Designed miniproteins, single chains, continued (5). Designs and how they scored, part 1

All scores and structures are predictions.

Each design is a single chain, and the fold is of that chain. pLDDT is the mean over its residues in the fold that is shown.

## One batch from the design tools (miniprotein)

Design m16001
Fold by ESMFold2-Fast:
Structure m16001 (fold): chain A 79 residues (1-79)
Amino acid sequence: SLGERKDLKKLNLSNQTLTGPLPADIGKLENLVELDLSNSTITGALPDELGKVKNLKKIDLSGNTLTGDLPESLRELEF
């Protein structure tokens, strides 16, 4: 499971065919600093659990079909 990789500081899943919403398990990656999900066919809203990734400094969600509001904690991040 993605959420079991608490040792990860950088995760690059760009250009993958994910074809659905980002799973809430992403919030379990407590040591994650950089997340690249660009061009990954992600749909739907970002999970509120992503706000639990307190060390996250950089996120790239470009090239996806995301809907809804960003979690408030993500609005202060470098994109």
Scores: mean pLDDT 74

Design m16002
Fold by ESMFold2-Fast:
Structure m16002 (fold): chain A 88 residues (1-88)
Amino acid sequence: SEALELILRAIGLILRAIGLEFDLELHRDEIPEETAERIRRLLREAIRLARQAIDYAEQGRLDEARRLLREAERRLREAERLLREALA
C-alpha cells in the first residue's frame, strides 16, 4: 500500500539521520561548532517531520504524509551536504 511505502521511507530517513548524528560525533574535532549545531538542528527537524509523516500515513492522510516526508528529505539532504563540505 502507499501508506506502507511512505512509512518505510520515513523509517529509512530516520535511520539515515541517526547515522549522520553518529558521523557528526565521530568528527566533532574537525567540524566548526556553528556548523555542527546547524547539522544537529536539521537532523532533529528531519526526524520530527518523518515521525509526523508516519502518523499521518497510519491515519490514511497520504497527501499530508507525502508533504512532511518531502520536507524531512530536504532537511536531511541539507545536513548531508553540510557534513560533506565540512569534511572535504
Scores: mean pLDDT 90

Design m16003
Fold by ESMFold2-Fast:
Structure m16003 (fold): chain A 71 residues (1-71)
Amino acid sequence: SAEEKERLAREIARIAAEAAPAVERVKETDPAAFAEIEELAREAERAFAAGDYERAAELARRMKELAEAAA
């Protein structure tokens, strides 16, 4: 439903905001982990553009987990 998609879109934005400090740290300290984060981000962008917000949210969560683990 439209309501579910809006909720997922807000969730994706929240996850991205929460992950941002860890992503910036990893960018400077772990180039290999940063490359994986970039790949996940591109997949999430493609899923979002295709209207697959559930997949985009899942990929955003994986990106956050990877960034926090590598930070």
Scores: mean pLDDT 85

Design m16004
Fold by ESMFold2-Fast:
Structure m16004 (fold): chain A 80 residues (1-80)
Amino acid sequence: MDEEQIKALEKLVEEMPAVVEELEKLAPTLSPEELKELKKYLEELREALVKLAKELGKEELAKKLEEGFKKMIEVLEKAL
């Protein structure tokens, strides 16, 4: 179970640059209300997944997750 969780988080980190690029395209099409809701969701998801990575003893993975989510949140902030 833990190994599967680690692999899922590693795959998520690998996919993060593509997700950031898609958010840059999507963010200008969203309303301010949708942007705020999505930002809140990403902040909650970041906290949960970073905590999970740390609990699994993967500090480097936790750092990469935090950096990736921070970039996503910054994209939404720029569109507000």
Scores: mean pLDDT 83

Design m16005
Fold by ESMFold2-Fast:
Structure m16005 (fold): chain A 64 residues (1-64)
Amino acid sequence: MASREELEEAVRRVARERGFEPSDEALEEAVRIAEELQRENPDMSVDEAARRALESLEREYVPP
């Protein structure tokens, strides 16, 4: 399993690739989702978990 710090770095990297910088709250939520994804899917890479977590979070937050 990746450390929380590794997941946080991956989330920040993926967010930058997608053209935005997450708030501290969004970053924490994305890391939690990514941790859950890796726990359920041990073969999932840190980058893949971060991408899926951010996609899930964007759906929930739906920009106005």
Scores: mean pLDDT 75

Design m16006
Fold by ESMFold2-Fast:
Structure m16006 (fold): chain A 55 residues (1-55)
Amino acid sequence: HMSPLERSYYRALVDGAIAAGDQEAIDELIKYLKSREKLYPDFAKEMIERLKAAR
C-alpha cells in the first residue's frame, strides 16, 4: 500500500529528524512506524532501527 513516492517521503522525514537531532520527532516517527509494521514490515523495521541508532 505504500507507494514509492510515500516511501521516499518517509525516508526524507526520518533523515531530517536524525540530522536535526529532534528527539521528539524521532520518538513520534518510531511510534508511527511501529503502528505500520504489520503492513510494511521490512520498511518499518529498517526505519525504526535507523531512528533508534540516532537516539
Scores: mean pLDDT 80

Design m16007
Fold by ESMFold2-Fast:
Structure m16007 (fold): chain A 120 residues (1-120)
Amino acid sequence: SKELLEEALKLYGKGVDALLNGDYEKAIEYFEKAIPLFEEIGDKELLAYAYYNLGLAYLELGDYEKAIESYEKAIELAEEVGDKRLLASALYNLALAYEKLGDYEKAAEARKRAEEALAQ
């Protein structure tokens, strides 16, 4: 419904505002509330952006495993909807999360995938 979309976008916007203000736990709370609403709406692009920003909030908190999980969801959705810019951004941040964990091989593979996505 229009009301469901308005609620989801309001929660997502509050999450983005919290993220920009460095309120990472608050950003996570808002994105976790927005995600099931975007799933119900069936908007895969909004869902991909929500997972991407959830990953960024986890990355900033140093929860690299949860950042990776969130970026993997964003990557799958970005590939499905054909958003090459979001795909590349999520892959670059996935690489950064792997570097933070000391997994330089997985980081290099993620960067290679990002470069391939942008080469099209």
Scores: mean pLDDT 92

Design m16008
Fold by ESMFold2-Fast:
Structure m16008 (fold): chain A 93 residues (1-93)
Amino acid sequence: GAEELLREAEELLERAERLLREARRILEEGGDPEKVIELAREARELAERALRLAMEALKTATGELLLRAIGLALRAIGIQIEAERLIEEAKKM
């Protein structure tokens, strides 16, 4: 059901956020740009999967689950934008 899809989406977004934090740390420390790109691409893929799950949940979700699905979808989009920005910054190093 929608609740199970949203739980999976949230777990994927938490993993993506951890990868982006690691990528940002490496970038700020002047580390390996290829590692930054690798982590950011993985985070983007996880966020894309989470967005698909949230969008699927939106088809059947009502009330509080609907608001949760919208919130997770927006969070997934934000993570994708941040990941793409980190990839571009790493390519300029």
Scores: mean pLDDT 90

Design m16009
Fold by ESMFold2-Fast:
Structure m16009 (fold): chain A 80 residues (1-80)
Amino acid sequence: HHMVEVEAAIEYIKKLIDGVEKYAPDNENTIDATVKTVESILRVVRSPEAIEAVREYAKKSKNPKLQEKLLETVERIEAE
């Protein structure tokens, strides 16, 4: 009963977050663009599992700004 699309979305989001941390941790425009992309994916998928996975992954992020923006995005989506 698990959708393959949800798992693929979670994996892609993790790849985006990892990419920012490894290659552009101090680039504010890249952080903002990545957060917007993650938000768009979560809004399309609308899965509690995807939202929870992003929250847990964000909490483990080494980039405080990326972590804060991702957590704010997750909270905003859950409030809708």
Scores: mean pLDDT 80

Design m16010
Fold by ESMFold2-Fast:
Formats: structure tokens, C-alpha cells, sequence
Structure m16010 (fold): chain A 92 residues (1-92)
């Protein structure tokens, strides 16, 4: 597959600052795991987040993007579901 996948989690930290963590990989599954690893290190739940996903052609100019609504995430599992939904949208 000639694709790279980026999934970004925009969140507000405990000091009210807008922050972002981004997972990046050659598969959606690995991009989700990379994003979750970074989120576990940086995000305290519950948090208001928006997820933005990108499917990027490695040897083509094709780029597809999708964003979730802003939502309150209460657990790592809810975040995993949001990351999956955003990446599924760029695969359609």
C-alpha cells in the first residue's frame, strides 16, 4: 500500500492550552497505536478532543482528510474508537 496515515489528537491540557499529539504510520492500525502511546503520555482524561486523520499518497499527490466533532473523551478506549472512526473516514 503506497500510503502514509497521520492521525492527530487536538486537546486542551490542564492549564487551558491547546496541544496536539500525532500518530503516523504506513498502516491505520499502527497510526492508531502511535497516537494512543503519545496520548497516554500527554492527555489526562476526561478531555475535550478533536481527531483529524489524513491518508497521504507516498508516490501520488492524493491526500484525503477527515475530522471528528469536538468531543469529551473519558477513557483510552473511547479515544481508540475516535481514532478508528476518523481513519475509517479517509479509507472510504
Amino acid sequence: DGWRYDVSVFYVDENGNLKVVTGSAETPEEAIEDALKKAKENIKFPAEVQVVAWRIGVNTPEVRGAATPVMTIESEEQLREALRAALDAVLA
Scores: mean pLDDT 85

Design m16011
Fold by ESMFold2-Fast:
Structure m16011 (fold): chain A 60 residues (1-60)
Amino acid sequence: TDEIVELYERLDKAGASDEEKAVYLLVEVYGLSFREAAEKLGISEATVRRRLARAREKLA
């Protein structure tokens, strides 16, 4: 399957929330800034940073 789909499935199995998965994909895979990810998801940049850190910790 597609590598992005596999990554999303791994995040899901690691217990990442939908918002954590979305932030991880936008920032780590698509290379968006925290501001751009925040605008797309309708959340604050601080929330983007927090959710990204949480998703990364769950994958470690």
Scores: mean pLDDT 80

Design m16012
Fold by ESMFold2-Fast:
Structure m16012 (fold): chain A 79 residues (1-79)
Amino acid sequence: GPVTATATLPAGDSRALVQSSAPATVTIEGDKTVTRKIAPGTESFLLGRSEGHSAGTKVTATAPAGSQVTVTVEPVDLP
């Protein structure tokens, strides 16, 4: 079946980095649900208070079977 990687946002503003060896679908689930399709490589999503996402927002990346996918969340200091 498809390969899935998931990360959850901490309190405050954050950036999610999605790395995939194949085309993937990223779903951001929190106060609102957003779905993005990404190409192979690294994609960055700015998340958190400035983007209307609260702590506990779940970022899930799904790629085809045999792919490598990771999701990393980094804190961001936004103005």
Scores: mean pLDDT 74

Design m16013
Fold by ESMFold2-Fast:
Structure m16013 (fold): chain A 104 residues (1-104)
Amino acid sequence: MVQLTQSPTSLTAKVGDTVTLNATASSDVNNQIDWYKKKPGEAPELISKNGKPLDVSSRYSSSGSGTNFTLTISSLEPEDEAVYYNKVTSSSPPVFGQGSTLTI
C-alpha cells in the first residue's frame, strides 16, 4: 500500500508570488499522481491528472516521477487560496495525501 505525504502542510503567500507544493510517495508510482484543488463549499477540482496539468490555468504546472512530485502555482491570485490534495491516479481504495493549505 502506497502512502502520500504532502509538504508544506500550510503556507501563506501574497498575490503575484510563486509557490511550490511537494508530495512524496512511499513507493514508486511512476507518474500516476493527480492534484486536486478544494475550496470551502465547492466540489474538488482536478487540476493535474496522471502527471500532466489539465487546461485549467497556464499558472499551474506539475512535475515529478517515481516518489517525488511537485505542483507549482505562479502569479498567485486570491482565487488560488485553497487546500491542494494529491492522489494516486488508479488507487482503489483511493490513496490521498493529507493536503497542503495555501493562504493568500
Scores: mean pLDDT 79

Design m16014
Fold by ESMFold2-Fast:
Structure m16014 (fold): chain A 67 residues (1-67)
Amino acid sequence: MLSPEEALKMVAGARAEVEAARDSLSPETYAEVMRLLDQAERAARAGDVERALALIEEARRVVAEGY
């Protein structure tokens, strides 16, 4: 069972991945992904691990689809 602390670590990891890939992302895609990760961090801090994971997955989908 994932803890809120583990979900927060996953958000931090996703942010690091996005920053490392920043040069390959459009400014619009970067802004959208960072908004989703901000929402994921808030959900994780509130203890809503399921919502945090869903938002991380959506952020990764946006990056993969090149929106």
Scores: mean pLDDT 81

Design m16015
Fold by ESMFold2-Fast:
Structure m16015 (fold): chain A 73 residues (1-73)
Amino acid sequence: MEEELRRAYEMGRELAAREDAAELAARLEREIEEARRWVEEHREELSEEELREAERQLELARATLRGIREAAA
């Protein structure tokens, strides 16, 4: 997970250099919140493994967002 988080963070930094960082960050933040809300709404339909995977994906997305924001600062 740590290696994946590091890669996601670095990807965010690289994306900030190539795109409008503020717009990209706002879009990704919105997508993360929508995904988190969807997971919460369907929590009882998801297996423990599916929940763990969804949490992992959200954590990676948050690392990418952090990379975008930090590179843009």
Scores: mean pLDDT 82

Design m16016
Fold by ESMFold2-Fast:
Structure m16016 (fold): chain A 100 residues (1-100)
Amino acid sequence: MAELEAENARITARKDEILELSKEAHQVADEARAAGLPDTARLLERVAKILEEMAKGPGTVEQLALVIISLAVAANTAERAGHTDLAEKLRELGKKLSEV
C-alpha cells in the first residue's frame, strides 16, 4: 500500500528522534518503578525496546501504533494510581511519538 509505505519511510527517516524518545521511555520506566508501579515500568521498558528496534532498522506504522497505545495504557494506569505527574509525562511522550 503506497500510503503505508510512505508512512514507514517517514518513520525510518526519524530514527534519531525515535532513539531519543527510547531514552525518555527508559527514564520514565525508572520513574514508574520508583513510584511503585512495576507493571507500568515493564510496559515502558518494552516500549523503549520497540523504539530502539525502530531506530536500528526500518520502523513501521504498526510498531508506532503499538507504542502509542502502550503509552496511553501506562498513562491511564499511572493516573488511576494517583501519579498524575507521571501520567502527564507519558502523555507528552505519546504526543512526541505522534509527531514522528
Scores: mean pLDDT 82

Design m16017
Fold by ESMFold2-Fast:
Structure m16017 (fold): chain A 97 residues (1-97)
Amino acid sequence: SAELEALLARARRALEAARAALAAGDLDAAEAALREALALLREALKLVTDPEVRLEAERNLGVAEIYLALAKRFPEEARPALEKALEALEEALALLE
């Protein structure tokens, strides 16, 4: 659907922003972009009817949430946690495309 395609395009842009922020060492900007991507992918998931695709995407969104929580709770682990959140969100995006 056009709505799904628009949400996925916005999520892709947010993930590109997160990747650029991580490369620049801007962990606050990276976290903000990853949280935006997570929210957009959750909205996209509401439009998915295939239960197997939905389950795999939900699993990856859950992994991203755990790593985003770890980055906030343990600042010394923020970079590797945000990198793992990015990987999980990129996998979720690929499943929904």
Scores: mean pLDDT 91

Design m16018
Fold by ESMFold2-Fast:
Structure m16018 (fold): chain A 86 residues (1-86)
Amino acid sequence: DQKKLEELIKQAEEKLNEAKKLAMEALKVSTDKKKILQAIGLALRAIGLEIDLRNLKKKGTLTIEKVKEIIKEANELIEEAKKLIE
């Protein structure tokens, strides 16, 4: 279903934007070198997923299953970034 795929793509984009925003906030509030490096790593992982999503969308090879996988990974990045902001 193309409509369901389009809705999931929007959700993935929103989750990846949230993950990047939270990783950047973690970077800004962290004074611990280890936490700073972890925040940078989370931001880079979110950017990598955005590039993958964009490339698959451009090629027309993006599946519902693949978008759900990207959403799951984005949610994991959001959770990790929130733990760093504490």
Scores: mean pLDDT 87

Design m16019
Fold by ESMFold2-Fast:
Formats: C-alpha cells, sequence, structure tokens
Structure m16019 (fold): chain A 85 residues (1-85)
C-alpha cells in the first residue's frame, strides 16, 4: 500500500484522468471490504485514495479519507506514509 500510494500520487500529478479512475476503484474496493468486515484492509485502501486526492489538490477530501482510515484500523505507518505523499 505505501509503495502503491507513492506511485499513484506521482501518477496523479502527471495523468490526472487515470488517477481519478484509480481513486474511484480504491474507494469502491474499500466499501466492499468494510461490508465484509475487513476494516484494516479498507483503511489501507482509503489511505492510498487520500494520497491521490491530495496529489490532485483536494486536501479536504484527503484529510477526511485519512480520518476514516484511522477509524477503520489502518496501521499508523501506512497513514503517515500517505500524509507525506
Amino acid sequence: PVEEARELAELARTHPRLAVLRYTALVIRAIGLELDGKGEEAGKDLAVAAAIARAMGDEELAEKLLERARELGAPEEVIAAAEEL
């Protein structure tokens, strides 16, 4: 997730349309994981989605996604890495 977040943040800076599609896929997957009771995995996906949102200039959305990732139990190291991207 951390390495994926770095790659996707760079992609968002260079190819915004592709980044939007990756963001949407991550959010949809996270919703499915939450419904399956896999909160930690959902949180990891939301942290990656937050990195993409921030790279695209939506800092408010990025903060909300990181807050939700923490609530779902994403590891702090994953959240910290996403915040740096």
Scores: mean pLDDT 78

Design m16020
Fold by ESMFold2-Fast:
Structure m16020 (fold): chain A 59 residues (1-59)
Amino acid sequence: DLERDVALAQGIAAGVDPEEIAERLRALGGDISAEEVRERTRTVARAAAVGREAARALA
């Protein structure tokens, strides 16, 4: 679901608590746990770190 995926990504980017993000997604009819939000946060943080390194190399 695109709407839930966008809400998840925005919450992670804003540094919102994983439990709060999971609760909001469940309110939108999603089936996601705080543990899954934490896993997604780790993936996004890793991708962001790689992106920053690439941007610095291109500067």
Scores: mean pLDDT 72

Design m16021
Fold by ESMFold2-Fast:
Structure m16021 (fold): chain A 60 residues (1-60)
Amino acid sequence: MEAIERQARAIAEFHGIDFEKALEMLTAAAEGDVARALAVANEMMKEQGGATGGAAAAPA
């Protein structure tokens, strides 16, 4: 799990996303739950997209 946690932190820092979401996505992917990993990745993209074109600024 330590390697996954480090990977999640790197992804969160690099992409400016929530660490918990990055960790959940990587954990789901490692467990072979592709549908869950994809759902979490989609949520992360939605949050990150808000910074560029989803809204004028982040809602909260």
Scores: mean pLDDT 70

Design m16022
Fold by ESMFold2-Fast:
Structure m16022 (fold): chain A 81 residues (1-81)
Amino acid sequence: SLSYEELVEEATKAQDEFFKTASPEARKIVVEAYEKALKAKSLDEIRQIFDEAIERARKLGDEPAVRLLRLMREYFERVFS
């Protein structure tokens, strides 16, 4: 597993790669997940938000978005635990 510092670094790299190729729809999925996560009040809410966003990104076929959302989920789960 990644350390907290390694997780932040990998998430930053994933964000950079995502924004190089992101469609408007993929960008919307990631931004909406992030905004919902900032307002979330429980670990279960965080998991539901990111699981739904990851599924939407998978249906879109956007692998950079899926990778970024998985790293964001791990980050927010650690913040809430």
Scores: mean pLDDT 85

Design m16023
Fold by ESMFold2-Fast:
Structure m16023 (fold): chain A 80 residues (1-80)
Amino acid sequence: SAAERAALRAALAAASAAGIAAVQQGDTEKALEHARRAADLLERLGEPDAARTFLAMVEDALRRGDYERAIRLLRAVAAR
């Protein structure tokens, strides 16, 4: 339904914002937890391939200490 889709998109935006805040606070574990939630929500929105690619890219960025890339990926997923 349109209402269900809107709720999932609002939850995705919230997970993205929480993930960005965690990255900014240096909490890599919490950032990854929020990224996994965002990926799950993206799958529920019907984008499983985008969800898998997004999560893999965020995991790679956090592992490399590329926090700017991690923040950009989290912002981009919320804009879908």
Scores: mean pLDDT 90

Design m16024
Fold by ESMFold2-Fast:
Structure m16024 (fold): chain A 77 residues (1-77)
Amino acid sequence: AEERLWEASEHVVRGIRDYRAGNYEEAAKHFKRAAELAEGVDPQLVADAYRLLAEVYEQMGKTDEAEEWRKKAEEAA
């Protein structure tokens, strides 16, 4: 559990860095991985990762996908 949460947190940090740099595809991969690693261990981290993923898809112009990720974030919290 500790190793999974540490790895998930690292992916969130890297995803935010990529997002700030405009690397939306890479940011999305990091946030998806963070949610996968946190699943069953930290529901709040899963929800946070899904919210960040929704922001990434919105910036990519994928509004429908962004709405789906926002819904998943609400369900995870």
Scores: mean pLDDT 84

Design m16025
Fold by ESMFold2-Fast:
Structure m16025 (fold): chain A 49 residues (1-49)
Amino acid sequence: MGDKVRERFLEELRKKAEEGMKKIGATPEEQALFDEAWKRIEEARKKRK
């Protein structure tokens, strides 16, 4: 299965999105919520392989 390719792709997207959030001055609380959301997306993706 191509799950590893998708995982790395999502990780790259997450990193870029996180950098964008930092550039616009997102608060630490906003970053924490964003990180939690990404964690949930990653978990959902694993379950739906």
Scores: mean pLDDT 72

Design m16026
Fold by ESMFold2-Fast:
Structure m16026 (fold): chain A 71 residues (1-71)
Amino acid sequence: APLAPEVQALIFEATARAQELARQYVETGDKSYLLQAADVLEELADTLAESDPELAERARRIAEEIRAYLE
């Protein structure tokens, strides 16, 4: 079944924001951009927890992997 348009918009916006932050990290070397990208993905995971728990778990895992690189 197709996702509600509001949920699709949130996924698109969060993904675009995380990608933009990752690009800023590649250009500047500033790890704070990766931390912000992880935060965006965690917010997405929290939002999707009830509507799409599988996508929520994947988003959370990616955020955890980003944080592992920051340590």
Scores: mean pLDDT 82

Design m16027
Fold by ESMFold2-Fast:
Structure m16027 (fold): chain A 78 residues (1-78)
Amino acid sequence: KKEKEIRFYETTAKASRDLAEAYRRVADHLEAQAEKLKGTPEAEQLRQRAEHYRRMADVSRKTAELAEKKANELKKEL
């Protein structure tokens, strides 16, 4: 039962890390587009979207860290 829980948290950590990286890449792309449109209302909208994706990346990274910590705690009980 604990082995299944460890696997669940390890899988969650990996998925959350991958998701954080994907959100970061989207944010980087949006910032690059905003720079090309500098001085327009569209640039500001793109920067706001980039900030949103950066916050989502931070949340996903934190989720991965918590899942990794939980998996490690369970491994110590084995």
Scores: mean pLDDT 86

Design m16028
Fold by ESMFold2-Fast:
Structure m16028 (fold): chain A 62 residues (1-62)
Amino acid sequence: SALKAEADKLVAQGEEAYKQKRYGEAAKLFRQAAVLYDKAGDKMSAARAYAKAEEAEAKAKA
């Protein structure tokens, strides 16, 4: 679906931000991806994206 394709793109952008240590930006991108996966009905990809967002959020606050 278009939602899943957009979510996949956001995950890739979030991973790039994470590699650059832009953890706050990475967290926002992963959360946006998770919402789109949920709307697409892909519960496993949504859960994975939420986990990545929480990890990035923790690093941003450390």
Scores: mean pLDDT 88

Design m16029
Fold by ESMFold2-Fast:
Structure m16029 (fold): chain A 65 residues (1-65)
Amino acid sequence: MKYTEDQKKEIILGLANAAGVKLSEEQVNELASLLKDDRTLMQLSVNMFKESKNFEELIEKVKSL
């Protein structure tokens, strides 16, 4: 199944909001660009946002998926 760019951004924002993390539009776009397939997107979790001290650490975790 293919997610649209808008759907990927909604999922990212939903997970960030559930984790109590506020992301800028630029940060959401950067994360969406790294999540090129449904499998990688499904690996993204609320705990990854909660455990990351800053956006750079979150990006590193996402790249390791």
Scores: mean pLDDT 77

Design m16030
Fold by ESMFold2-Fast:
Structure m16030 (fold): chain A 104 residues (1-104)
Amino acid sequence: SDLSAAQSAYSSAQSTASSLTKVADEAIALGRALSEEARRLAEEAERLKREAQSLLDASGGVLQFALENPAAAPTALSLINNILSRLQSYLSTVQATLDRLRAA
């Protein structure tokens, strides 16, 4: 069902946000220890970590609304999948930032 798919997409969003937080925390710690330029990269990772948490919170609200209003489930699935795509993009960006900091 669309509701079941929305729940699954939310679980994926939670997992992606958790991975993003871990990678971002490593980038932040490494960047702060290295140089002024590396510190700026760490600040970008911190910004994306905060935005990811906001997006995850929003997706949870969308899922809760769909649970209370099953007719909204197709719209909720679309919105949560859009959030998941954005979170996956942010994870890729933060991972690239960590890789750059490790190479510096």
Scores: mean pLDDT 87

Design m16031
Fold by ESMFold2-Fast:
Structure m16031 (fold): chain A 65 residues (1-65)
Amino acid sequence: SRETRERILAAAERLFKERGEDATSTRQIADAAGVSVATLYRHFPSKAQLREAVAERLAAEYEAA
């Protein structure tokens, strides 16, 4: 599930950059991540949580220890 979380975050980051958050649906993110929408909702019930998690992922990459 940790790897699934990271895949969702990577997909969300890409789609937000290409389309913006408002134009990006959870279904598009799930499809791009290779997971079901149900699986995505288990990890991120809202776009706000997903946005925060994208920020955390970037911070983790920067610290990278």
Scores: mean pLDDT 76

Design m16032
Fold by ESMFold2-Fast:
Structure m16032 (fold): chain A 92 residues (1-92)
Amino acid sequence: MEKEKKALEYFDEGVRAMAEEKYEEAAKYFEKALKLKPDNAVAWEFLGRAYEKLEKYEEAIEYYEKALKIEPNNEATKALLKLVKEKLKEKE
């Protein structure tokens, strides 16, 4: 109960940091949430989004793939993964 509540609180702080465009801070909160509850596909997706905003595309790909391992039929996460892979190619 306490562990799940703390994971949710860290996730909510991460979402707030994303809204404030504080992507490094957001990533740290999502990492804290996932350390407590690694089966949260939405938190992996948001961690990927934060890293994508930081232009850390290789890490963003890894985190989107972790989200898809938990929810393999999530079309939104599949679309995000496709787009970040294209952004990585544009850097080459």
Scores: mean pLDDT 87

Design m16033
Fold by ESMFold2-Fast:
Structure m16033 (fold): chain A 61 residues (1-61)
Amino acid sequence: SETVKRVAIAEVERVLEKTKDPEARKRLEELLEQLKRSTDLNEIIALAREAGRLAKELGLR
């Protein structure tokens, strides 16, 4: 679903904007690129959850 993918991408980009740590930024950028290339809904959901988990651990929401 294109809507789920677009929302997930926007959320990761928002977290990236707030992230200052270079290692965390690199991981989020890798997740963002995987999200952009993915066409599988289950993979998109899993990647979005991983990004959300990282954002929560970094205190960025």
Scores: mean pLDDT 78

Design m16034
Fold by ESMFold2-Fast:
Structure m16034 (fold): chain A 64 residues (1-64)
Amino acid sequence: SSEDEELIARAREAARRAAARLEAQGRTEEARHLLRLVDETVARLRADPSDEHARHLLELVASL
């Protein structure tokens, strides 16, 4: 849905900013892990656009 695509765009932007902060601190492996985790969560939402998967992505973004 368009709402899911907007959430995905927001999540990717938040993850990019969080990863940049981690990399600036020399935490490169944590930055890579974060980006992978976001990509995996996005992939789950795209495979099954359910409220549960959308909630998981929202919770992940809120933790960044």
Scores: mean pLDDT 86

Design m16035
Fold by ESMFold2-Fast:
Structure m16035 (fold): chain A 69 residues (1-69)
Amino acid sequence: SSAEIKELEEFIKKLEKKIEELKEKIKELEEKLDPDDKEMQLEIQLLEGMIGLYEGMIGFLRKEIEKLK
């Protein structure tokens, strides 16, 4: 049980790192953002969508950890 919790917590940490990397990329794009650059705006929206997916996965994994306690 404790080993399973540790593996899930390690997976959550990997997902949190991916979210931080995506946030840094969004910040870089926002600093370079041309109001007329629709492609860059769409890229930012896609990256924000990916963050939402990873946050959802973390939420699911945290609920699974609570079931193992």
Scores: mean pLDDT 86

Design m16036
Fold by ESMFold2-Fast:
Structure m16036 (fold): chain A 67 residues (1-67)
Amino acid sequence: SERERALAELTAIPGVGEETAQRLVDAGFTSVEALAAATIGDLTKVPGIGREQAVAILRGLGERFAA
């Protein structure tokens, strides 16, 4: 399913576990591409994701995937 694909894709990001990936997918961030377009402010609107976690997600994205 697309949900399973999205969860596998997001959990490949360093620092993103299954619970965080589920929160992101449930909020509409279903791909690395969608996260790359997101701001810290966009991510902090996701229930359970604070500013520090949003920064960590974007850092992990940059480390694992080319801009």
Scores: mean pLDDT 80

Design m16037
Fold by ESMFold2-Fast:
Structure m16037 (fold): chain A 60 residues (1-60)
Amino acid sequence: DKEYEEAVKVAKEALLLKNPELSEEEAEELARKIVDNALDAGATPKQVLEAAKEALKDLE
């Protein structure tokens, strides 16, 4: 799912901006867990992607 992979990528970038001490691998694992938890809670991949983009924008 293209929106899923994009949501993970954006969430990873947001996590690295907030916590630059995280490795790329740790940030990707955390991003996937966050995205997966949101999807399990009933969010759509598009909603998760939009939320991740807003979070990244607030950190830029």
Scores: mean pLDDT 79

